Designed miniproteins, single chains. Designs and how they scored, part 61

Each design is a single chain, and the fold is of that chain. pLDDT is the mean over its residues in the fold that is shown.

## One batch from the design tools (miniprotein)

Design m2100
Fold by ESMFold2-Fast:
Structure m2100 (fold): chain A 109 residues (1-109)
Amino acid sequence: SAEKKLEEIVKELEELLNKAREEMKTADEEKQKEIFEKLKKAIEEKAPEIARALVELGRTFIDINGEEIELDPNLPAEERERQIEEVAKLLIERWTSEFEKYVKAQLEK
């Protein structure tokens, strides 16, 4: 099911984020850049699958600016694919922004 697939992919991303956060604690500036780039690539790879599952479930998505996007699985195929692409881009922006905030918080300590 779309819900089960969403749960599994989200868990995989959470595990990758936790691993990246742990590695950041002992990383120098150059290593931090490498960790971020690896995480960004993993997010970019998984975001389309998460976006597709979210659209299939008809879940409301909240973007980085707090705007609600209504997801509709009953849209025509071309419009649905465009919505999936849009949500994937927003997921990438959201997760990379959240990780950047984490990195900044660690650098202040």
Scores: mean pLDDT 75

Design m2101
Fold by ESMFold2-Fast:
Structure m2101 (fold): chain A 70 residues (1-70)
Amino acid sequence: MEEEKKEKIERYEEIAKKAGIDVSDLTDEQKVERYEVVSAIADALRKIGDELDERIKAGKLEAELTQTKL
């Protein structure tokens, strides 16, 4: 819907502002396209982060179990 496209534009502008990038020269359609690419990359990075966090937690649990057995 039109509302959804506007939300994607606003989110991309916020990300660009954080990165110090002026996006006023981009069309609305270009902003939506760039946001979709960024969102896909962010989802991939989130999954990698979740996997790493799970491995760290598993390592800590193993260490705590070993300490309890001492």
Scores: mean pLDDT 73

Design m2102
Fold by ESMFold2-Fast:
Structure m2102 (fold): chain A 101 residues (1-101)
Amino acid sequence: VQRLLELLRSLEGSLERYISLSKDEAQKKFAESVKDTVRYIVEKALAGQISQLHAEMSMKYIEDKLKDESLKSDEDQKKVIDSAIRNLGGLRKALIEVLSS
């Protein structure tokens, strides 16, 4: 659980950096939405309110959305989004390990 929370914090930090680099309201809202959605998925999965498969698929969907956003971003924004994608991948793996235990 502790490692899961550390990974969530790292992801949130990456998204906060993206918000600071945002050029418009749409980019800021996108990053805020990702933060809220990931937190929701982690909370509901740990509470047993969604399945492991649902959590994994939802996180994969968010990963694909982050990749799409990266394609629209400048070089500095891309570096931050790529960091967020790596952190999300780590968080997904850690969550699945916790739920499988």
Scores: mean pLDDT 83

Design m2103
Fold by ESMFold2-Fast:
Structure m2103 (fold): chain A 95 residues (1-95)
Amino acid sequence: DPEIEEVLAEARKLLDEKGNEFVKKAYERLMADPNLAERADELLTEGEKALKSKSPEIQLRALAVYVAILENPQVPDELKRRAAELAKKAIEKLS
């Protein structure tokens, strides 16, 4: 899906440019989590609340969650679509 690939590329760029070691480690833990697909709905709900924060670090952590969900092949497409929409909002706030 070209739109999801574009969102992933921009999100990864922001995480690389603006993410500190704490954000990077949080992302690595999410990518290594065998239960990520089961937790995806809860993580998206928590991430949506985190985007209401004015803290760039909290917004970057939310973005890392969306990227991890989008990259996980076991996550349902409906949750990936929601993650992509929330990632676009996070990118807009962080840009």
Scores: mean pLDDT 83

Design m2104
Fold by ESMFold2-Fast:
Structure m2104 (fold): chain A 60 residues (1-60)
Amino acid sequence: GAPLSEEEREAVLEAIKELLAEGKTKITVEDVQEILKKRGIDVTPSDELLDELGVQAVLA
């Protein structure tokens, strides 16, 4: 699919961090998309992007 903007990628990363802080062991597209929509961001991240940013989030 089309690549996300830097701002959109940052929002996905922050959503993943929130889910990890809640004790989520598996981050799903659906969980991330729900947080993004709550913030007024209407993008659907790919599973591949979630894996990439999920690794980055746990290392941060």
Scores: mean pLDDT 77

Design m2105
Fold by ESMFold2-Fast:
Structure m2105 (fold): chain A 61 residues (1-61)
Amino acid sequence: SRRAAAEAELDRLMAELDRLYREGKITPEQYLEVKRRVFELRNAGDLDGAIAVLREALAQA
């Protein structure tokens, strides 16, 4: 389903964000802010918005 595909993409992007943080390529403040925004959007049911936030953050790293 579209929802399952979006959740899989979100999980993949979250794993990439976690990897960048472990490698020291983003600050703790950036990591926590992105995680917070993703959590809020995901809780609101806005999976596309959560994916967009993650893609933007990864593009800037």
Scores: mean pLDDT 86

Design m2106
Fold by ESMFold2-Fast:
Structure m2106 (fold): chain A 62 residues (1-62)
Amino acid sequence: SEEKRKKALELAKKKIQENNGVITMEDIDEIAKEVGVSRIEATNAAIEALKELGLPLSSLIG
């Protein structure tokens, strides 16, 4: 749902801010679990969060 998508996006932004501009696959898995979305949807939210914050996709680390 769009509501879950927005929640995943806000959680991704929070994780990035807490981790000095990086987000990990572990963070993505936690977002998926907390929001109740797929790993793919959580990954898309993380990518969108990085774009909105002006950070490179290389800030997503496996």
Scores: mean pLDDT 85

Design m2107
Fold by ESMFold2-Fast:
Structure m2107 (fold): chain A 109 residues (1-109)
Amino acid sequence: GDKAGRELMERLDAAIADADPKTAAIVRRLLAGYTDDVLIRFLVEELGLSRKKAEELVKKLRPIAEQTREAVRKAIEAAEAGDEERYRAYEEKAIALVGEMVKTAEELL
C-alpha cells in the first residue's frame, strides 16, 4: 500500500543521502522514473557532463534502476499480502541495488 511504498522510498533515499550531492541527484531522478532523454538533458545542462558521458552513465545505470523499481514493486506487493519475509528480502535487494547505482555513478563521474 501507499504507506509501505512511502516508508521504503524514504529508506532508499536515506541510503542515497550519504552520496555526494551530484550522485544523489542522478540516482533520485532514476528512481523517480525520469526517461533517458530527460535524464541526459539534466546531466548535460545542469551537471555539465558531455553528451557521451551522460549517455554512458544512463546506459549503465538504467538496468540497475529498473531492477530497483521491480524490487520496490515486489516489496510493496509482499507488504500488501502480509508476507513480511518476502517484503524484507525485496527491501534488502532494493537497498543493495541503490548502493550499486551510487557506486557506479561515482565511478563514472
Scores: mean pLDDT 86

Design m2108
Fold by ESMFold2-Fast:
Structure m2108 (fold): chain A 90 residues (1-90)
Amino acid sequence: GSRIDGLLSLGDFNFDLGKNYYDLGKSGAGVSKYTAAMNAYDGAYDLYTEAARLAEEAGPEYQPLADQARQNAEQARKLRQEAKDLKDKL
């Protein structure tokens, strides 16, 4: 449904925002950019997880969207941890 699509789209936006902040942190923009990346990836994780939950509740035709959203959430979780590890080394 359109709500699931909206959550996935907003999740993708936050995921890309996290990637941009991560790259800025890597280029020497400092601790604040890694913190911003972590926050953006946390947002992406929450949005993808909610999209997956709604897709699972919507029925079997939405199962591929639920599976993809759960994979995207797990990727956001991993990138959030990478940003934290790099921040903690500064």
Scores: mean pLDDT 89

Design m2109
Fold by ESMFold2-Fast:
Structure m2109 (fold): chain A 86 residues (1-86)
Amino acid sequence: MREEARAGAEGLVQATRKAAEEGPDKLDVLVEMAEYGAKLMLERGEKEIGVEMLDNVKKVLEELVGEEAEEAVKKAEQLAKELREA
């Protein structure tokens, strides 16, 4: 149900924030988790929730300063764009 999808998306955003606060070493794993979550939301017909999740992940990553977050932010933007166009 949509409430379950939203709870899962919020959980991933919170996990992203925690990992981002712990340092850049986990950014690759976070991007992989976001990609998996986005595909799962699309398969469940919850495309808009998936896009919102990716936009929130991007906002959390943008709180980090420097080049280490730039590629992760770009990847999250690309995944959100692909999900919007799917």
Scores: mean pLDDT 72

Design m2110
Fold by ESMFold2-Fast:
Structure m2110 (fold): chain A 86 residues (1-86)
Amino acid sequence: SMKEEVERAKRLIEEGARLYEEEPERVRAVAARDPGAAKGLAEFLEGLKNYEKMDDEQILKAGEGAARTLSGVGAAQAAEDLAAKK
């Protein structure tokens, strides 16, 4: 249902917010390498600024942005970990 999708999007926004506060340079590096991740980051950051004033559709879009950012950071972390072992 839409209510469950909105709740999931809110959790993704909160998880993305924590990651952005803890590792902002890693998040920005992902956005610099992938135009899709850059768009996702912009949507996620808009969600952070206007969270309480957003409608359900805006929360869902921000949640999609957060999910893409989290996915991109995870892939970048794996690549960096592999490179660091050499």
Scores: mean pLDDT 75

Design m2111
Fold by ESMFold2-Fast:
Structure m2111 (fold): chain A 57 residues (1-57)
Amino acid sequence: MIELPEEDEIARKLGVYEAAKKYGKENFPESFIRDAEEGEKLVKEKKIPVPEITLIE
């Protein structure tokens, strides 16, 4: 998808970070894990709009 809003791109990376944390990095491809690492950096910098990340699953 092209021309995604910056907030949507950030939310996606944060979502994959939470998914990797919840389900374990070994269950995801390396590219997904790399995006998760970017999401973790954004969490630490607190620059992320609050995405709806569910920890129920």
Scores: mean pLDDT 63

Design m2112
Fold by ESMFold2-Fast:
Structure m2112 (fold): chain A 72 residues (1-72)
Amino acid sequence: SAEVDALVADLKSDDPAVRAAAVARLAGDRELGRQAIQRLLSEPDGPLALQRALSEADPETAARVEAMIFGE
């Protein structure tokens, strides 16, 4: 979907503010977040982009996204 595409693109952004907003959206919507994570992890550059974005997030937001990745 356009929302998943936009979220994935924002997570890969070179702007840390855009990445932070994307991580917050990822954590705030379970279904959208899971779809975005699944797409991102299927791409060769996705895991590193996700790791960078999560490393810049606050611990609680990062933990919520990690729960989506690892199935809680």
Scores: mean pLDDT 81

Design m2113
Fold by ESMFold2-Fast:
Structure m2113 (fold): chain A 98 residues (1-98)
Amino acid sequence: MEEEELEEKKKREEAEALRKQLAAADDASRVAARLAFVKQKLAELEASNSPEEVKALLEQMLAELDAALANSSDLTPVQRALAEGMKAIVEEKLAELE
């Protein structure tokens, strides 16, 4: 009886751990896809606008991302990872324009 209850508990714990791992992998994939899309849109923006206009837009985006990250209590882990990734892309682009 006791050993059977322990086996059921182990199966539930393993299933929960697997669900958490699958959710984390799916979230990472979604974040990566969204960041790739953002990179593509920034490249299109650079092709269509002057470096000064692009820099101004990137500085505005950075300020908005910093504000969102500062109010992190309302962000899901996925939203925070996406915002942090977008901030890194914007900072890298600003460095390239210097």
Scores: mean pLDDT 72

Design m2114
Fold by ESMFold2-Fast:
Structure m2114 (fold): chain A 96 residues (1-96)
Amino acid sequence: MKEEIRELARLILEDREEGLRRVVELSKAGDGQTAMAALIYAALLEEGLEEEAERFVEAIVNNEYLPEEEQRKILSVVGERIERLLEEARKIAAAE
């Protein structure tokens, strides 16, 4: 899972259309947690929050929650970017 999240996030950063297509495929296959984790990780990396991105992935892999303050900070900084990525993914899912 940890390496899958990182690989998908790298794909989203290098080839957004292909990365988001993979996000849609994973979500349809029932692996929505990995897909969402990769979107959040990619969004954090684009904002230059590499330390926060690594802590987030470690928490997911260990099935633990980040402190509420850190969760709010992440959503405050990257929430809009995540929503934008989700909108783009929905458009890709609808495209023939």
Scores: mean pLDDT 77

Design m2115
Fold by ESMFold2-Fast:
Structure m2115 (fold): chain A 90 residues (1-90)
Amino acid sequence: RQALEDEFRVVLGRVAELAARHLSPADLERAQGLLGEAVLALARGDYRGAIELVEELRRFAERHIKDEEALREITELLERAIRLLKELEE
């Protein structure tokens, strides 16, 4: 359980790193807000809310990240995050 939560945080950290390289400052602020809300949802045990926030972040990335390789890597990481949350939900 703790290992899944730790992996989720590591995955979101990698998303944040990639987003910082490929988003404008304004879009990065919005993405960081969604990332923070997802981490807070996890801390509250709100796995469904965390999944919805990660899915919103995926749609945001698809709209604002122009680098195809970075978008593919971010999408794969966010799909990994959703799988980890589903494992935590049972």
Scores: mean pLDDT 85

Design m2116
Fold by ESMFold2-Fast:
Structure m2116 (fold): chain A 68 residues (1-68)
Amino acid sequence: MRGEEAREEARRAGERYPEYAGQLYSIADGLDEALKDPENGESAVEALIRLARQVIAQAEAEAAARAA
């Protein structure tokens, strides 16, 4: 996944899962800043993509549990 795709996915997930919006928007903002850093951005982008996936998976699992 490219950093720009992860940034947009995190923002969309924040809209879908309000309980996680703060975390997801912070991750999206972090990805935006990391994408602007030519020296360290690639490593930061990779770490933030992993974090975004983790938070989205947690939000989806909790939403599924509440819908059951």
Scores: mean pLDDT 78

Design m2117
Fold by ESMFold2-Fast:
Structure m2117 (fold): chain A 72 residues (1-72)
Amino acid sequence: LTPEQRKERATEAIVRQGQILLDQGYSEEEVLEQAEKAVKALVASGLLTEEEGKEVLERVRKKIKELTEERK
């Protein structure tokens, strides 16, 4: 996988999980905390670099905020 493909797949997977948690009634803060833990785990395991992890987390935070605003 290229760096772009890794970031894209990680972002998609974490956002999808976040969407499920929001649908189940978890708060934005709880979902973002789980997303941050997921990204940190991927960086710690070497599946993402630190820079890739920061980019993924930023993309995920943005998408989760958009999803929560749509639900208000």
Scores: mean pLDDT 81

Design m2118
Fold by ESMFold2-Fast:
Structure m2118 (fold): chain A 74 residues (1-74)
Amino acid sequence: MLEEKILEAIRAGDVRKALFLTYEYGLSLGLSETQAMMYAGDVGRALRTQGPEKAVEFAKKLIDQMKEQSKLIK
């Protein structure tokens, strides 16, 4: 699942991969390109500034937010 791949990329410290996978996940949920890129940017920033452990905690919460937002798309 894309969620697991995002968390694996974050644990590996792979900023580029974590950003790309988060963007693709957002698009798969039906989010706009702008929304998906904003979420991807948030994950990349967390990983670069807080390190993998804190970025994983952040990304789990963010993934839940993305799922909730996807339920509101008609």
Scores: mean pLDDT 82

Design m2119
Fold by ESMFold2-Fast:
Structure m2119 (fold): chain A 113 residues (1-113)
Amino acid sequence: SLVEEMRKILEETRKKVDELIAQLEKAPESQFEELAKQIRDVIVEGLEKMAELAEKHGNEDLAKRLRDLAEYVQKEIDEIIKNAKSKEEMVEQLKAFYDRFYKELETLLKEAE
């Protein structure tokens, strides 16, 4: 099932992001930007893999929505990196963004079933 394969990608992505957030919480300030960029790249890679899978199954609308979401994630995380005034603020904003993102993605996947 397309949705089952996408959920597998989503859960793998979520595990990697959770590990990187845990690293960010313990990291020195010199590593914040790099770890935040790694979180961004992991989420974007996951969305691109899901978009390729949607295309392979002939769902071009879902593929486009997933790529649009990847561009949105890229922009939003880059803004968090640029504008966060402390490590604590960056962690809080990344967690809040990821929670909203995950809920939106789950809704999109349910609509595709």
Scores: mean pLDDT 85

Design m2120
Fold by ESMFold2-Fast:
Structure m2120 (fold): chain A 54 residues (1-54)
Amino acid sequence: DSLVESIARVLRRYFEEHPDAQLAPHLRVDKPVSELTDEDVRELARRILELQNS
């Protein structure tokens, strides 16, 4: 989805600027944000989009 890709790109840039940022505790992410894959970021973007549409 084009919108998901756009949100994912913004999130990627944010994580690059804030490498010490922490995800919500309930997400149970073992790796730092700098190690997030494109798939991880796209999944977060999809969740944000779902919440906005719901």
Scores: mean pLDDT 67

Design m2121
Fold by ESMFold2-Fast:
Structure m2121 (fold): chain A 65 residues (1-65)
Amino acid sequence: NPELEKAREAVRRGDGEEAKEHILEAMRNGAPVEDIAEGVALLVKAGFLTPEEAQKLVREAMEKS
């Protein structure tokens, strides 16, 4: 998924806000929940999302799948 790759690149640059925007765009584009969960887990590991924020995003992705 191109948006998840952009999110990974944003994490590597230390840009948590840009990484979050790319995760949201991947969700809007109908990316699989598994891919969203992987991207969200990366942001939690990097310190850009709390576990609570991560849970909320994964739940939202499940609703749209």
Scores: mean pLDDT 81

Design m2122
Fold by ESMFold2-Fast:
Structure m2122 (fold): chain A 93 residues (1-93)
Amino acid sequence: SAKKAIEEGKELEKEKKYEEAAEKYIGAARQAIEEKDYLLAGEAYYNAGLAYLKNKDFERAKEAFEKSIEALKKSENPDEKLLKESEELLKKL
């Protein structure tokens, strides 16, 4: 499940395996999109972007935040705080 992949990503972040964590979050986001859970997809892409930033992978971080914004805009109840945070981080890249 997408939620399980997010938890696996969080565990990898605790181990400072940021690239592997980001890849888990990207997988979770893809699963969430397939399930039409755009809020969960946006959260997962945002977490991937943060993990890529910690890994100093600015290109993949940018792509992840852009995908987070697109997913959140497709959500019926967009998380306005998460959307704003993703947009602010994207501007700094």
Scores: mean pLDDT 88

Design m2123
Fold by ESMFold2-Fast:
Order: structure tokens, then C-alpha cells, then sequence
Structure m2123 (fold): chain A 93 residues (1-93)
């Protein structure tokens, strides 16, 4: 199995908890067996503002599926906020 770790930096906009859950759903629909999302800089209302970092962990059977699912999650987040940068690190587990 393969683990993809995605680190996303938000440059503008605000992500809601529902937006984060939509990103998890996008990864699962793209072929991930599991996806987990976490964020730094969460507001008291549960929103994630500009300047925050979002981390997505994706598990898939193949490296290609892990990368596809990771990109699907990032693309979903881009619908709700502007992303300045993201990185994807993939390892066999």
C-alpha cells in the first residue's frame, strides 16, 4: 500500500469543516482506501483561514491511485480557497 502526505498552504479565502470533508470525500471517490485531513490555525468557529496549513493523508493500493486521490483532494480545496503552494510526498507502507 502507499501513503501520500499532502501539505497545502492557503493564501486567501477560508475553509469550513464541510469544505475539508468534501476534500476527504473527493480523495475516497478517486480511489483512496482512507483519507484523513487536519489543519493548523483553526478558528474558534472551526473555520481554517488564510495563512493556515492543511495536511491530507491518503492511503491507496498503488502509487498512482495515491497521487490521483491526493490531487483530487487538493482540487476540491481549490474550489473554496486559493492555495499558494502544495506538496505531495508518497511512500510505500
Amino acid sequence: MYLAKVTVTISSGTLTGEDLMRAVKAALEAGAKRAVISATGINKDGTVPAGSTVEILVLAETKEQAIKAANAAVDELKRYATISSYSIEVKEV
Scores: mean pLDDT 84

Design m2124
Fold by ESMFold2-Fast:
Structure m2124 (fold): chain A 74 residues (1-74)
Amino acid sequence: DELRQMVELLRKAAIIAGLTDLAAQLDKLLQEPTITEKQVQDLIDQIEKELENKGTIDAGIAKVAVAVVKTILK
């Protein structure tokens, strides 16, 4: 389903950006039988806040992935 695919993409982005704690939270969410839009939005907000102070290429890749998920979700 679309929400699970979005969480998978966000997890990959978090790993690329070195956001290990958020990547672990996303992995745990993928083990849940049901994923809600609210859970995905909350994790997007956390990733965006962590990336605000990062100007690396890896952070840039993660920001693009987040923007794609936000476009599909909204």
Scores: mean pLDDT 82

Design m2125
Fold by ESMFold2-Fast:
Structure m2125 (fold): chain A 93 residues (1-93)
Amino acid sequence: MTKEELKKKAEELIDKFAHKSDDELYRRIGQLALKAIELVDEGRFDEARKVIELIQKAYEALEKGNLDEAKRYIDEAERLVKEVMAQRIKEEE
């Protein structure tokens, strides 16, 4: 998947969540989509792609009313983002 395709998918997800900002799970997906764009800009394409895939699965689970499944995908994506951020800080020290 190209850098442009990854950014476009993340932006499309953000647009979808703009109308559902009162729901905590949709808000968390939106925040993860913003982090995925940051990862793409940093050249971390594999990590960005994994985050986008997880939040897309979370969105699909929410649309089906499967809150438990959606939360698991969101939690996994948040853990991945935290791990990448922690590794970056360690490399800069």
Scores: mean pLDDT 76

Design m2126
Fold by ESMFold2-Fast:
Structure m2126 (fold): chain A 71 residues (1-71)
Amino acid sequence: SSLRDRLLELHDLIPPYLWKDVVDRLMKKYNISQEELDEKAKEIREELEKEGIVPSDDEARLLAALRLIES
């Protein structure tokens, strides 16, 4: 499955107005720094742009937080 497919799944599972709170909670729980999140969000943005998608900051940050937890 593509990163695009994962983004679409997140839109179905989590209301977008909660995404900032979800990211903040995940950062605190898993001890993710702002620097690590920003660096991973940049990678996510570049991958999605190659698929023809320009993500919002909230979309890129949520995908970044989830990728860091899964690594």
Scores: mean pLDDT 85

Design m2127
Fold by ESMFold2-Fast:
Structure m2127 (fold): chain A 78 residues (1-78)
Amino acid sequence: MDAEEALRLVEEDLRALEANKEAIAAETGLSLATLDQIAALAREAVERLRAAAEAGDEEAALKAGEELLRGIQALLAA
């Protein structure tokens, strides 16, 4: 997966999350506040992935993805 592919996937998932937040909360049992925090982490990841894609920097894209996953895991563990 390159930086442009990662960016596209995160942007699509973020749009789906924001459009269906209440339904996702009902189905997953996660609070709306937790989903808002996940959306905020995803928005930060989008900015980092966009910069990586523009630079062709696959390592920066990988780091952005790792930071997003770690942040989500920390929120779900709390």
Scores: mean pLDDT 81

Design m2128
Fold by ESMFold2-Fast:
Structure m2128 (fold): chain A 103 residues (1-103)
Amino acid sequence: SKEEEALKLVEEAVKLMQETALKYIPDILEAIGIVLRLIGLEEDVRLAIKRGDYESAIRYVDELIALAQELKSRLSDPEAQKKLDEAIRKLQEARRILEELAK
């Protein structure tokens, strides 16, 4: 379904962001904090989709995009930049699917 496609893109983006945070953020407690925020936002998206609340799902995806952009601004490593760009692209596609479902 389109809901499953959107959720899969969010799950893949969150995985890229988690791997990037753990590998490239020097402060381990900060990295763990970011991972916990990512897990929470992914679950919020999943539950919103399950309820048919696409407006809330889009809001949570926008929060994930903002978090990816923040990480991208902080991390100069080319590999980190590429992974975050991939995550942002996946989240933008998920957002597009959710917008079509909200109509």
Scores: mean pLDDT 92

Design m2129
Fold by ESMFold2-Fast:
Structure m2129 (fold): chain A 93 residues (1-93)
Amino acid sequence: SAMEEALRLHREAIRLASTVPSDPLEALKTEKGREALIKRLEAYALLFEELGLEELKEKAEEVRRLVLENAPAEEILKKIEEADKLLKEYIAK
């Protein structure tokens, strides 16, 4: 199921994140930090699709694309902050 795949990717992202710098900018300069973020974003995209949260899914896919295109770490973090705000607004409803 999509939920089982999302959980698997999320667990892999957590494992990888534990092996990289805690500072988000420094983590994004490492291959493992980028891989962890990609897996986390793939997990979120699957989860948001199952929940029918199209805007959140699109934001997760946009951030993932920026990571794959080697966009500057600062740009990636800004997009993550925008996605986090949207998610928090959704949860607070």
Scores: mean pLDDT 81

Design m2130
Fold by ESMFold2-Fast:
Formats: structure tokens, sequence, C-alpha cells
Structure m2130 (fold): chain A 61 residues (1-61)
């Protein structure tokens, strides 16, 4: 699912970033790139929602 793809991307970005500011920048860039590639608003929203949840969950560890 696009939500699942976003969730994994968000988690990976946090793990590969030095700090929260860098992670947030990379996350927003990934969401913009996905939005440019995905054909529907529902798919764009699913990816974005997943990416932010993955980001938040990774920050707790």
Amino acid sequence: SYYGAGYQAGKQIVKNSKNDEEAKKKLEEAIRNASAALPTEEEKKAFSDGAWEGYKDALKK
C-alpha cells in the first residue's frame, strides 16, 4: 500500500539522519517527490500520512 511505502520511507529517513531537523527536511522532500509521481489525491494522501507516522514512530526510539 502507499501508506505502508510512506511509513517505511519515514522510518528510514529518521534512521539515516543526524538530527530531527535533517530528518524533517528529507521527509518533506520525499513527500514532494512522491506527490509528483503519484496520479491521484488519495494515493498522495496515503503516502504522506504513512510517511509522517513512520517519522513519528522512529523518533520514539
Scores: mean pLDDT 81

Design m2131
Fold by ESMFold2-Fast:
Structure m2131 (fold): chain A 70 residues (1-70)
Amino acid sequence: MITFSEEEKKIFEEAQKIVDSKSPEEVNRLALEYEKDTSNKEKRLLGIELGVLEAFRLIQSAIDKIEKER
């Protein structure tokens, strides 16, 4: 199993709080901004996690749309 460090777990929790509190557009903007910060590893990881969480939301929305058509 993949094991996460305490620092990585904290980043994941912060990403989830951002997704829960902000609009999809703002989350996507923050993800792109943080991912471009090559000088800060934690910010880059946060940006990647935000992007992944937003992608999952878009996938879920697409699945719901397909299910409605069946």
Scores: mean pLDDT 71

Design m2132
Fold by ESMFold2-Fast:
Structure m2132 (fold): chain A 75 residues (1-75)
Amino acid sequence: SMMAERAGRRAAEAAAKMVEAGMSPEVAGQIAGKDLASLGGELGREAGEVAVRELERMGLHETARGTRKGFERYA
C-alpha cells in the first residue's frame, strides 16, 4: 500500500540519519523496526519489508538486519 511504502521509506531514512549522526547501525535498525512494529497488522509488516529493502538499497546492510530483528521482536 502507499501508506506502507511511505512509512517504510521514512523509517529507513530516519535510521540512515541516526547512523550518520554516530549511532551504531544495528541499534538504529532495531529502533526503526520497533517503531514499524507499533503500526501493527498488515501495515506494519508491509512497512517493515519496505524499510529493509530501502536500507539494503542504500548499502546499510547491518541497519537493515537490525530493522528486521527489531520488527520481529516487537511485532
Scores: mean pLDDT 86

Design m2133
Fold by ESMFold2-Fast:
Structure m2133 (fold): chain A 64 residues (1-64)
Amino acid sequence: MEKLVEEAIRRVRELALRGDLQGAIETIRETVAELRRLGASDEEVHAAASRIGLALQEAVEERE
């Protein structure tokens, strides 16, 4: 699961930095769905979503 979260963070940052905010949001949704499909707990999903969301926030700040 950790590698999936790390890959999602990298993808979300790349999409956000190039201005594809819609693609970044879709990547977060797909990653959350994949984590749940793999049997991640609610706590694990929440922690992952927080980490990915923080990466998106930082990438948006870097663009400005």
Scores: mean pLDDT 81

Design m2134
Fold by ESMFold2-Fast:
Structure m2134 (fold): chain A 87 residues (1-87)
Amino acid sequence: METILEFIEEQVAQGESGVTFLQKFVEAEARELLAETDPEKRQHGIEKLRELIEALERVAEKYPEYKEQLEKSIETLREAIREAEKR
């Protein structure tokens, strides 16, 4: 089974198109968390987004050419988690 880290690295390895895909993927994951009304599913969503942040931070260190784009994705996820935790 592919890990979240392996998935993120595989996308970034494809270059600019992969990084653009990840940005859209991250935005979709953030929207899904913010639309979730079930507390148990919301908690699972928060943990999933935290794993995505950790993977994106590790990949940003490995691929400094995409650091700015990856940091924007990380901030999108952090904002979604903060908003979900207030509910």
Scores: mean pLDDT 82

